# Designs tried in a protein design run: designed miniproteins, single chains, continued (3). Part 113

Each design is a single chain, and the fold is of that chain. pLDDT is the mean over its residues in the fold that is shown.

## One batch from the design tools (miniprotein)

Design m11927
Fold by ESMFold2-Fast:
Formats: sequence, structure tokens, C-alpha cells
Structure m11927 (fold): chain A 55 residues (1-55)
Amino acid sequence: KTLTLEEIEEIYKAYKENNGKLSDKQKEELAKKLGVSVKTVNDVINGIKNAEEVE
């Protein structure tokens, strides 16, 4: 499933609020809230990490 920008922002905020260390349970709850798989949430988090490496 393709995420909207608003859904990506929700993942980003949760990631930042937890210092970049979301537990598997937090990822599962976020995935259920957004109607996507945990894998999709992880893919977004990895994208955020890669973007942050360039400031």
C-alpha cells in the first residue's frame, strides 16, 4: 500500500519522539493505525534514517 505524506509524517514523528528506537510492538500498532504492514513502516523509517545522514 502507498502511504500519503500525512501517514509518513506520523511515522516520522513517532520515530523522533522515541529517539529513533521504535519497538516491534510500537511498529505493529503504527502499522495497524495506518492500515499498512510492519514492513512498510520499517521501509519508511529506513528512508528517514538515510535522509538524516545528509543533515
Scores: mean pLDDT 74

Design m11928
Fold by ESMFold2-Fast:
Parts: structure tokens; sequence; C-alpha cells
Structure m11928 (fold): chain A 64 residues (1-64)
């Protein structure tokens, strides 16, 4: 769905940002994989929650 595509695209974008700013590709990959797993399970609420956690993680490290 368009909503699933947007959530995954945003997760991938933020994951790239985390990798570029911190060098921690493993943490970025873990967040993106969690969003993807929730989307594959049809759990849009879970996907949004993980995406919110990724955004909070970025914010806590001064990454906008």
Amino acid sequence: SAEEEKLLEEAERLGVLLTVRTGDAATAQAFVQQVEAHLKAGDLAGARQVLAELRAYLASHGIA
C-alpha cells in the first residue's frame, strides 16, 4: 500500500542518515529491518512505533 511504501521509504532515509552521521550501519539496519518486519506482518502501528523510536534515537544524538 502507499502507506507501507511511505513508512519503509522514511525508515530507509533515516537509516542512511544515522549511518552517515554515526558510522553505525548495524544499528541503522536493525531499525530498518524492524520496520520492514512489522510491515510484512501487516502491523502498521508497530511499524510507526519503531519509526518513532528511530526518530527519537536520531534526536537524542543531535541528528535532525
Scores: mean pLDDT 87

Design m11929
Fold by ESMFold2-Fast:
Structure m11929 (fold): chain A 86 residues (1-86)
Amino acid sequence: SMEEKAQIVLDSIEEAIASLDLPEAVRETLLLAARGQVARALGDEATAAELAARALALAATLDPAELEAAEAAVIALAKPKIEAAM
C-alpha cells in the first residue's frame, strides 16, 4: 500500500538521520523535509505545505553547504534500505 511504502521511506530516512549524529537544527530540518515529502506523496497537501514551510524557515538559518552534505549522507544511508524494501 502507499501508506506502507511511505512508512518504510520515512523510517529509513529517520534511522539514517539518527545514525549520523547531526547538529540538532540540521537533524530537525531534514526530518521536517522528509515528513513533508511523505505527506505530499500521501495526498495530505495541507500537512506537506506546513512541514515544507517549517523546513525552509529552519534551512534559511543554516549553512547551505553543511545542509547539502548532511542530505547527501542521509540519502547514501537510506537509499539502499528503501530500494531493498521496494
Scores: mean pLDDT 85

Design m11930
Fold by ESMFold2-Fast:
Structure m11930 (fold): chain A 80 residues (1-80)
Amino acid sequence: DSLVQMVYGEVLGALLAAGVPEDRAREIAQRVARAVGDARDRDQALANVRRVLTDAGLSPEQVDLAVDAVGAVLDAHAAA
């Protein structure tokens, strides 16, 4: 699924830019991509992503940035 791969790449990039160590960023990005792939709609996808990021111990600011990045990918994919 191209959407899942796009989410993985964008979230990984965002987490690395935020200073999250590479191994940790890859693990979180995989969980986020899976959460998006398992969701039936946009609202469920964003809710599941926020839960994964919060459970991973990211700051509220990092969670918001990553959720916004996922939302942008979902919007771009829907427009294509």
Scores: mean pLDDT 83

Design m11931
Fold by ESMFold2-Fast:
Structure m11931 (fold): chain A 95 residues (1-95)
Amino acid sequence: GKEIIEFAERLVEEEKPKIEEAGENMPPAEAQAFRDQALLDLAREVGSRLGERVAQMLVDGVQRRASAEDQEKLALLEELIEKNVPASEIRKILA
């Protein structure tokens, strides 16, 4: 079902204003580190529902150390989420 995608979209919508507001009074490097950490936490939460391998792939992607294969899988994950593919199918495709 759409439950995991809707949950991820809702978290992004709820957290984005807080992340932007918290970053406004920080030096650029610290603001970027804060945003990167918040995105890592979000990626881990979403990834925990899609499986441990996908969680690790998302974490590596945010830290800009993902392999070329994992970068392709992250791009595919983003496309599948945008196309509103059910979480059960995403899990099978990325397994």
Scores: mean pLDDT 61

Design m11932
Fold by ESMFold2-Fast:
Structure m11932 (fold): chain A 81 residues (1-81)
Amino acid sequence: MTPSLEELIAEFKAEVKEIMETLSEEEALRVDNYAAGLIAAILAGDEAAVRRILESMRRDPRVPEEVQEWIERRVRELLAA
């Protein structure tokens, strides 16, 4: 069965929490803020806002590159659903 957008968002939230446990408190807070903004934009259908948030995240040195790449891949999957 194809997962629903709501299921994919729930999985994304759970995976973000797991990633945050591997990060410093400051890095975790930044990742949490970006993830929350991305979820809100996706639920609103605002693809332009999603793009702007991802661009801001890519330019934030407080978010590790591996985490940035993972979030970008997951968000593209969410937008394709």
Scores: mean pLDDT 82

Design m11933
Fold by ESMFold2-Fast:
Structure m11933 (fold): chain A 79 residues (1-79)
Amino acid sequence: MINPEKLLEAIRKALSKYLDEEQLNEVIDVAKQEIENGASISEILEAIREKLSEYLDEGTVRKAVLEVAYAIGKVILDE
């Protein structure tokens, strides 16, 4: 099974260059809630996108979400 802590760490690392620590923690809390509720990867990415849209412009949100998707994909492939 995929380690939820490893997923959250990968998401944090992918987003750290786009967000300050407070904003990053809010996005990680959203991702953690989705993971704890058994959400799919697509649902996790959508929840992250919605939260990121509060802090970032549309172009940056799209880029950040793609980097998160790539980071999650690496965690899945490394299991």
Scores: mean pLDDT 83

Design m11934
Fold by ESMFold2-Fast:
Structure m11934 (fold): chain A 80 residues (1-80)
Amino acid sequence: SAEELRKKIDELQKRARELTEEARKLNDEESIAAVRHAQELLREAEKYLEQGDVKKAQELIEKAQRVLDAAERRLEAKRA
């Protein structure tokens, strides 16, 4: 549903903020750029939800999640 997708966008936006803080502490410009890209995808997903295009919104949310997952793995590797 559109409500569940909006909730997912909110969750991923919160995760993006947390990862941005971590990336900044590690001075990892690549991870900062990746998280910023994910935030842009989430903003685009929100616009598609406003237009009623639930399918495109879901695809963008899934892409944003994959980008955030990759950024989190990179940051975990750099914490050692």
Scores: mean pLDDT 87

Design m11935
Fold by ESMFold2-Fast:
Structure m11935 (fold): chain A 114 residues (1-114)
Amino acid sequence: MELEEAIKNRDLEAFEEELSKITSIEELLEILSKLAKAPLQEIKGNDAVKLAVLLLTGVLTGTSLKPLSVEELELKVKAIEEAYNIKFNEENTLENIKENLLKLFKAYIKKTES
């Protein structure tokens, strides 16, 4: 809910502060899933990094998410990297997932500011 306000207001500092309060990958994915209006159980991926990026993109673009294959998830993340001219870290740690989300949000703000 608080993270949603930071996203809505394009407030990078508030977004980073709200991310800092999240203490687990599970909590982060649950929050993003709720904001994206995509039930987590309907989106299956063994890669929390790719799933978090896809969920945040859904929140930012208002795109509805459906169950994805591993191959579809990989292709969508690659398309996001190309669209925003960024590269995500593949390490499945909470810190790297948070850094990836921060990179995506920064790139989104710059693209929508133009």
Scores: mean pLDDT 77

Design m11936
Fold by ESMFold2-Fast:
Structure m11936 (fold): chain A 75 residues (1-75)
Amino acid sequence: MLEEVRRRALEAAREAVLESVQNGASYEGALQMGLAAARKTLLDAVAEGRISREQAEELFAELVPEIEAIAREAY
């Protein structure tokens, strides 16, 4: 469950970064879109009862440096 939610959040962030880059966003813009996509995915999982709010906050903190790396690689 946690591993699946983590993977989906990271996939959502990657897609959001790539879409932002294709639309001509700045690095900071693409990064913010990636972070927003991951946060939405985690909050949706909390709403569905798949993970707790505490687990969502911990996973988001762990994903931030990975999302930053994805955004840097796209630029």
Scores: mean pLDDT 85

Design m11937
Fold by ESMFold2-Fast:
Structure m11937 (fold): chain A 73 residues (1-73)
Amino acid sequence: MARYTALEIEGDRASFLVEVEAPSADEAAQKAIELAKTELEKRGYKVKEILDVRVAETAPGRYAVAVDLKIEK
């Protein structure tokens, strides 16, 4: 399961905080990126670049992932 707990869009940048259940940090990052891209596409944005991805394990198999993206409408 993955869900965003915070989303901020300002100018050409989008920032997501995503809670993810995954077996690894790499899989958590992938799920968070996919969720962020899908949400931005639904809102009519193009993802130009992934600026930063930070992953922290909050409990066994649970991760908080911060995703920063450059976007265009």
Scores: mean pLDDT 85

Design m11938
Fold by ESMFold2-Fast:
Structure m11938 (fold): chain A 89 residues (1-89)
Amino acid sequence: SAAARAAALRRAAEQLEYAAKLAEENTYAGLQIGIGVARWLREVDPELGAEIEEKLQKLKDEGASKEEVIKALEEAARRAREAAARLAA
């Protein structure tokens, strides 16, 4: 249902926000959690999940800075919240 998908997207956003906070102390751990959330999100929103996973995996492979990782995780959380809001109407 749309309500169940919206709840799943909100949960993903909360987990991505947590990953961003964790990345401040451990960038690699924050990235790993973010990638895991994005993979799970592919089952709920395949396009959004794939885009987030691709972005975070690229940052991991390139050894991106803590600031870039945090920004990407925060942006991913924002996108998940916006997707949830559209379904909750």
Scores: mean pLDDT 89

Design m11939
Fold by ESMFold2-Fast:
Structure m11939 (fold): chain A 88 residues (1-88)
Amino acid sequence: MKKFEIELEIGVIEVAAATLRVILDNLPLSPEQKAEVKKLLDEAIDYINEARKALERGDYPKAEELVKKARELVNQAIQRINDAEAAA
């Protein structure tokens, strides 16, 4: 993956995580369920910050790995929300 593609994926994941936080605040979920989802989103942002650092030092393979981990965490957050809505 080229530097630009990694930067684009970082931006997409950041926007997705921010959007999910806004949606989460308006969902009829328990405080515990909201806390679990927020934890996943916080961890995803931590990986994105580490991906930016890897990208800055030219470590594209590491940046790509960290972006994939962040994406997996965002997908887990979406799944937690879907599971909670399905149980309602």
Scores: mean pLDDT 83

Design m11940
Fold by ESMFold2-Fast:
Structure m11940 (fold): chain A 62 residues (1-62)
Amino acid sequence: MIVEVRGPKAKELVPYVPLFGGEVLEASDDRLVVRVPEDKIPLIESLAISLGMEVVEVRPAE
């Protein structure tokens, strides 16, 4: 699955992405796009919300 997150501190999620078995596709101060296993989406979403960020898109990936 591909997940797009927007908001301040998006870069703070970068170190957690490999721990979820995922990959960072794009990263900036206000935007993060990652590929993660489907079962890890709730963890990424919870962290994003805790940091005051928004999950903008979740879509299928290979």
Scores: mean pLDDT 78

Design m11941
Fold by ESMFold2-Fast:
Structure m11941 (fold): chain A 98 residues (1-98)
Amino acid sequence: MEELLQELEDLVKAMKEAIEKGDYETAIRLAKQALKVGEQLFREAIERGDPEALERVAKLMEEIADLLRKNGVDPELADEAYRFAKQAREAAERIRAR
């Protein structure tokens, strides 16, 4: 879990740097990879009943979506990241409610 969370954080940082340099192709590639890592984290967090991990995933996905939208880069990917962030928050709330 923690290793995948670190990988996701590193991907978000690399994506920010790519956007700052105007390298939108690299930013899109990194965002897609971050979504795949986020999907793995989401599954593991649900299996473990870890709402804190789900909240961290939601925050990082929202950051990806905000960066893409702010720069007008791949709006469909930004929407996917926002939907995933919402799903992760809802899953965290369900675990806490149990």
Scores: mean pLDDT 85

Design m11942
Fold by ESMFold2-Fast:
Structure m11942 (fold): chain A 99 residues (1-99)
Amino acid sequence: NAQQEIENALRIALERLKQGDTEAATFALMAVAIAKTHGVVLSPEAVELIREIADEAEKQGDLDTAIALYEAGSEQARKLGLTDVADELEARAQKLRNA
C-alpha cells in the first residue's frame, strides 16, 4: 500500500531528523512529492508528521526544506478538508518566507 509506505517513510524521517540526520527532512519532502505525483492521499496523522518534520527542520535552520514541507502539508490537509490545519501550515510557510 503506497500510502502506508509513504507514511512509514515520514515516521522514519522524523526519528532520523531528531537523531541529527540533517538529510532526513529532505527525504521526507521527497516522500511527500512522490505522494503528490502518484495521487496518494495521506492521512491526518501523516499531515501531523509532516508538520513535526517541518518544525524540526526549521529548528535546525533548514528553512528552505521547512517552507516546502509546510506548503506540502497544507496541500495535503486541504485535500482532507482540514481547512484550519491547512491555513495554519500555509501561514507558517509565509512567515518563514518573509523572515
Scores: mean pLDDT 87

Design m11943
Fold by ESMFold2-Fast:
Structure m11943 (fold): chain A 68 residues (1-68)
Amino acid sequence: SPLEQLLEAMETIGKYAIEAVRKGDKELAEDFIESLRATVELGKQRFPEHSEELEEQYKKELERINKA
């Protein structure tokens, strides 16, 4: 589904942000985090009934990035 594809895209962006943090590329990591937030905002506009699920996925990815 389009929602599942969006959630998968968020996980992929999170993974790239983690890799950037681990390499010490702070600017690249910040760019991926901004892309992740932009993806959440677009997702909430397209799937307003799933806004809580999208915000939960965002928080989960941010937690993973912060633990990197």
Scores: mean pLDDT 87

Design m11944
Fold by ESMFold2-Fast:
Structure m11944 (fold): chain A 95 residues (1-95)
Amino acid sequence: GAVTVTAPDVTVPAGGTVNVTVTVTASESGTYTVLLINEETGELLGSATVTVAAGGTATVTLTISNVTEDMTLRVRVYDSDGRLVGEATTRVTVK
């Protein structure tokens, strides 16, 4: 089914904690796995599972602590069969 993933860009003070809010909208009801990955390194920074009703929306917040450098985050969403169904990119800016 169709899955839409959004995650807004965030700004954080050096050494601060980032809250990445991921919104998943799905045409099919089911359980979806959300992975938060550092785009440059491929490191898994966080994961969550969300349950979405058909045509519904679920939101999850993933937290990264002690962020000292700008980073690009890849959000990947998988269905219950392990199929990649959606992606988003978000930018973290340190000030």
Scores: mean pLDDT 84

Design m11945
Fold by ESMFold2-Fast:
Structure m11945 (fold): chain A 58 residues (1-58)
Amino acid sequence: SMDELLAQAGKAAAEGDDEKAAELMAQAGNVPVETARRLIERGGGSGAAAYAAAKGAA
């Protein structure tokens, strides 16, 4: 489910695995990986910020 993917993405980003986080966010939001990566960057590289941004957009 989308919520599960977003939770995993946030966790991965928080652990510093930005590539995995971007892939999971892309799947959850049905967006390109480059868009998900930009959301992570916009959040200052934090998994929590990336997760919140994706969740707010859904």
Scores: mean pLDDT 68

Design m11946
Fold by ESMFold2-Fast:
Structure m11946 (fold): chain A 113 residues (1-113)
Amino acid sequence: MLEEAEKLGKEAEELRKAGKLEEAEKLAKEAAKLYMLEKMKSLPKETLELAIEIIKTHPNASKEELLKIAEELEKQGHVGAAAVAAQLVALARELGISEEEMIKILEEILKEQ
């Protein structure tokens, strides 16, 4: 899948050079989504479960609110895992992945581990 992400990244660059900025941005986001999905498969189960919990308990949380949530979870013993989980949720939002889609992806990865 990293090869597909790299190919989409190159296609986005060519579209940008041709002045097709909207199409280039769309492909760039798809490439970033593929990189994020590959990274998620290598994350510990605790981190993936915390990401699901954050989304379910704090829907539509801002980037600033996600940072506060991570700090509170870290105080509860989720050291390191909470920060990564919150960053993952923030990145998914920047890439236009809905909270429902994100939960579905995380649950599928957890089933395959």
Scores: mean pLDDT 79

Design m11947
Fold by ESMFold2-Fast:
Structure m11947 (fold): chain A 79 residues (1-79)
Amino acid sequence: MAKELEEKGKEAEKKGDLKSAAKYYLKAAKILYEEQKDLLEAKKLLQKARDLYIEVEDEKGLEELNKEGQKLDEKVKEL
């Protein structure tokens, strides 16, 4: 699931659909940290999504990403 979403994000980037790419990367990161499979990859995908949301000036996307980033930070602190 998460790998498929990451692949969709990469394809969206290739097509110049940065907003969709950011959304896919955010969803992939959420799956990875909720399942505690790969917190480093989840953090990397959140950073990619953040950079893309900033580039397209998507305030709502950034707000959602900040909420998910806080959840990831809490997961990392509990380790």
Scores: mean pLDDT 79

Design m11948
Fold by ESMFold2-Fast:
Structure m11948 (fold): chain A 87 residues (1-87)
Amino acid sequence: TGFELEIYKDGEKIGTAVGPTGELAAGNVTLLMKRNNISVADFRIIGGPPSDTVIAIAESLGIEVDRETGTLYNVSTEQAREILLAS
């Protein structure tokens, strides 16, 4: 089962990152953020591991989470990589 994440900056959708593994999804997230010259973004998890696991990891890193929508707020490129690799 692959990962699928929508990436937002200031409410604007920057793009969608997909990958069959956390490593590939993390790489695609990193590339998309760098191409748009952003270091911090909001992520909406729409495919991948159970949201409870992703949410628990995000909360352990001090990230603000909307559990109803699966949205992670104000996430750095490094934090996104850590979450995706740990999931």
Scores: mean pLDDT 79

Design m11949
Fold by ESMFold2-Fast:
Structure m11949 (fold): chain A 78 residues (1-78)
Amino acid sequence: MELTERAREALEEARRYRAEYDELKAADDPDGARFAGTALRLMGASAEGWIVARRAKEQGDEEAARLGEEAVRVGGGR
């Protein structure tokens, strides 16, 4: 169950930072430091999702695997 919670947190973070990334990318006067920081956080959430998905598949936890893979998709779509 810890893997499912980690996957859910990674997915929530990936979705949040993805939305912020897209907003900053569309900004007329983008703050480069904020943009870089958001990109790094999005990468971190995606990486956590990937790690959890791999671990969950090894343990047969399909729910955690799906959530982790979704976090990777959200974060890796740039």
Scores: mean pLDDT 78

Design m11950
Fold by ESMFold2-Fast:
Structure m11950 (fold): chain A 86 residues (1-86)
Amino acid sequence: MTALDYLDELLAAGVTSFPVKTDEERAAVEKAAQRLSEALGKPVVHDALGLTAEEAAKRAGEDGYILLTSIHPTSNVVLMVPASLI
């Protein structure tokens, strides 16, 4: 599983904007992030949690990743940032 697979799972689940608006969209984000974490063998923290960059980096740990997600009518992007860069 890659960051693009993560994005594809969110879009397939009907997520049309970020931040997410419904409990179903939030569950889809949580599930996709957990699957990516399991595939990488490392912690993955998604921006849907509303954390500051420092809090997200602390939660991810030295070996973890932070997912920065933009889902918009004109573009869909996910950036996977090593927490060590924060």
Scores: mean pLDDT 76

Design m11951
Fold by ESMFold2-Fast:
Structure m11951 (fold): chain A 65 residues (1-65)
Amino acid sequence: DQLRLDIAEGMSRIVVSVYGGDEIKVEGDTIIFDVKAESEEDREEMARLIKKVAENAGVKFEEVE
């Protein structure tokens, strides 16, 4: 479970880095998407990719507005 969370966190950080974001948060067993992007399209794409990463890893995902 921790290994799955670590993998999902690492992959999410790579996604955020590609889009020029600052950082992804992790709280307990949950990946928190609290990232601002230059465009709404980029933000939506990051959220979609990170959500799929979390789903594939079997970890929780929360998006912050």
Scores: mean pLDDT 73

Design m11952
Fold by ESMFold2-Fast:
Structure m11952 (fold): chain A 89 residues (1-89)
Amino acid sequence: MDAEIEEKEREEAKAVAELAAKDPEKLKEELEEALANSSELSPSIVEYAKELLEIIKNSKSKEELKEKIEKKALAYARKLYEERRRKAE
């Protein structure tokens, strides 16, 4: 695995988790607005946004929210990286 790619994935996941922990209502509103315009978004980003909204709605604490968002964002970043590799073939 490319160490630089892994570092970027972790940094992006942490950034999303920090934003969610700082203002979960703001992130929720932004995700709901993005989903309202879902016809302009790829199916992958729509699904990811829905998963983030479910985590925000179902998390019982800021710590739980941050942990779940970070894990989901990291998984999604890796999925996008793999999809780009497949399309390059």
Scores: mean pLDDT 74

Design m11953
Fold by ESMFold2-Fast:
Structure m11953 (fold): chain A 100 residues (1-100)
Amino acid sequence: LSPEVQALLAQLKTASVDERLALLEARTAELKARMATASPEEQERLEKEFLFVVSYASHLLAEDLAAGRISQAQYDEAQARLDALARDFGAHLRAVLAAQ
C-alpha cells in the first residue's frame, strides 16, 4: 500500500464514525478525479484501492458495534452511507468506461 493509503487507514482506525465517513468521501472524490485521466491499469488500481478502503471502514464499523462503541442505529446509518458511496463510485467508473 502507498504511504498515503497507510496514513488513511491509520486515521480511519482512530476516527469517529462521522470522521471516517468524511475521510472516505474526500478520498473517493480524489479517486474519481484521478480516474478521469487514468490509464486502464491505473483505473483498475484505483478501483482496488477504493474497494479495500471501503471494506476496511465497514470492518471497523462492525468492530465498533461488537464492542458497544456505537448503537445498531448508528451502524445501520453508517453502512447505508458506505453503500451509497460505493454505488456512486461504481456509477462514475461505468461512465468513465462508457466514454472510452
Scores: mean pLDDT 85

Design m11954
Fold by ESMFold2-Fast:
Structure m11954 (fold): chain A 57 residues (1-57)
Amino acid sequence: KREEILRGIKSNVVFDGSKVTNEQQQELAARVRAAIDAGASAEEVEKLVLEEMKRLE
């Protein structure tokens, strides 16, 4: 389940390194990991990633 969610994110979400710092990328990854560990659905994780990407852009 966790691997399936992460695979989907990697396929659909690409980070532009020029717009997002390494620290921000690490923080987002930690939040995604925490959400998955807390039992978040694939849709919830994708929404979290999209919201953070919009905030950072």
Scores: mean pLDDT 65

Design m11955
Fold by ESMFold2-Fast:
Order: C-alpha cells, then sequence, then structure tokens
Structure m11955 (fold): chain A 68 residues (1-68)
C-alpha cells in the first residue's frame, strides 16, 4: 500500500484542490486535512487517478491519497 502526502497549501474558502496520482487505482480514498489533522473533505480517485476536493474555509491543508 502506498500513501501520498502533498506539501501544505493555503486555500481560500470554496477553492478546489485538484491533482492526479499516476497509476493510482480507481476509487482510492482521498482526504483533505487541516493543519490540526482533521479530515474536512474526502473524495476518491477516478479511472485516471484524478481527484478534486473543495476547501470548506480558508486555511492551510494537506492532501492524503491511499493507494492500495
Amino acid sequence: MRIFHSEPRSLAAGETFSGQVPGAREGSPVQLLDREGNVVASSQTDAQGRFSLVAPRSGTYTVVVFDP
């Protein structure tokens, strides 16, 4: 199992964090974490390993992708 951690990013409320993990299996869990480590949004990768998450409020966030 591979776990991808992004670098921390500053996001505005309603801003989309999008990315792609090449070779990630479709349906891999994706989580948006605030700086305290709370999960504030979640999604899954598509067939191309693409994902999108929307920040609920302005802050610094990290994306974690769980690739089996």
Scores: mean pLDDT 80

Design m11956
Fold by ESMFold2-Fast:
Structure m11956 (fold): chain A 74 residues (1-74)
Amino acid sequence: SNINRAIGLVLRGIGLIYDSKFIKDPSLSEEARNNALKAIDYAMQALRDPNDTDSIKKAEEYLEKAEAAIRQGR
C-alpha cells in the first residue's frame, strides 16, 4: 500500500541521516543529511494523504540524492 511505501521511505531517510555521520567530507555529509531530511518531509506528506503519489516520488528523488552523496563520501 502507499502507506507502507511512505513508512519505508521515512525509515530509509532516518538511516541515511545516521550514515551521513560517517562521511569524511563535511559538505557531502551535510548534503546527504539535508536531502534525507527533505525525503522524510515528503514521505510524511504521503502518510497524511496516501493518494499523493507526487510526494512519494519527491521523497524517492531526495533519498536518491542523499544515497549518491553517501556513496561519493565513502
Scores: mean pLDDT 88

Design m11957
Fold by ESMFold2-Fast:
Structure m11957 (fold): chain A 81 residues (1-81)
Amino acid sequence: SDRQKAVQDLLDQADHYEQLAKQYEEQGKTILAQAYRQAAELYRQAAEEIEAGADVREVVRKTAVQVTSILLRAIGDEIDA
């Protein structure tokens, strides 16, 4: 179903962000690594909300805003470190 596809896409994004977190950790960029792990967890939570019957478009939009805010903050903090 379209809902199951949205869930899978969010889980794929979470896996991708976990891989990015590992890469940043290997570079010693611990602030970015933590931010990408937090973003991955938000994508997993979004997938669970959609599976539980939440509106796909609203959950995806909310998650995108939260992830963007976390990553922008982390980029600033990493530059200042």
Scores: mean pLDDT 88

Design m11958
Fold by ESMFold2-Fast:
Structure m11958 (fold): chain A 66 residues (1-66)
Amino acid sequence: MEERRLALRRELADLVEERGLDGISRATLEALARRYGVSTATVSRLARRIAAETAALQAEAAARNA
């Protein structure tokens, strides 16, 4: 369900914002995969996508205000 994917995305966004992508351990990714019933690869892919989107937004904001 899309709602389940949205919940996973929100939790990943929180973790990326709090710890950064590099701060998210494999154990954390596995725990999220288990909780949401998806593969660790799916969680990792979503985390990378969220981090990239956040970085792009920050870079664009910095460029516009530079």
Scores: mean pLDDT 76

Design m11959
Fold by ESMFold2-Fast:
Structure m11959 (fold): chain A 93 residues (1-93)
Amino acid sequence: SELEEMRKELEELLERVERLSRELIEQGIGVEGARQTRRDARILAEETLRIIDEVERSSPPSQEKLEEARRKFELTREAFERGIAVMEKALAA
């Protein structure tokens, strides 16, 4: 389902942030920034998953809540991809 795919993609994105931030911290590169990005990602993931869970538990499914979940996921995905790109560039430098 759409919600299941969103959950899987979010989990994969969070794992990438966790790995990249760990590598940056271990190498002493932008340590405070890496820690902050990791904290922000965890919070954002928790918020997004909560909304997805609410839609899945609703019966019948609320179209408004589904649209909210899609919007929140899109914003979360963009924020994660941006953070990942920044961390990957820092590791490559």
Scores: mean pLDDT 86

Design m11960
Fold by ESMFold2-Fast:
Structure m11960 (fold): chain A 70 residues (1-70)
Amino acid sequence: SAEEYIRKGDELFKEGRYKEAIELYKKALALDMSRAPELLKKIGQAYEKMGEKEKSERLYATAEKLEALK
């Protein structure tokens, strides 16, 4: 389920395994698009930890736009 991928992604993120966490968050997103704002923020945080500032900022901006549609 999407929830299982999110949980495992969060575990990998805590371990500093950011690239692997991103892949699990992407799998969760493919299973449940309604959680896109939450998942894009998690992916953005992982890119931020990896020093990918521009990718992180774009993901946060996209998540904020999606939240504004509710």
Scores: mean pLDDT 86

Design m11961
Fold by ESMFold2-Fast:
Structure m11961 (fold): chain A 78 residues (1-78)
Amino acid sequence: SHELGMRTAYEQALLQIERGDAAGMKAGADTAARFARESGLTEEGGEQLRELAEKALKNPVTREAGEHARELAEELLE
């Protein structure tokens, strides 16, 4: 299920923030955005990515990945 894939990618991206893995967080955000687009769950996916970005931006290690997630959220919520 694309919906399950999106939620799983989001949860994994959250875990990567806790680990301080900026590259892993960015990859998770990209995967979540792709599933959101393919499934038409762009509002839910965009909101999840916005929350992910807010959390990532508070950590200096994941700040750049947080900016990337913010941009993906803006694209999905347009």
Scores: mean pLDDT 82

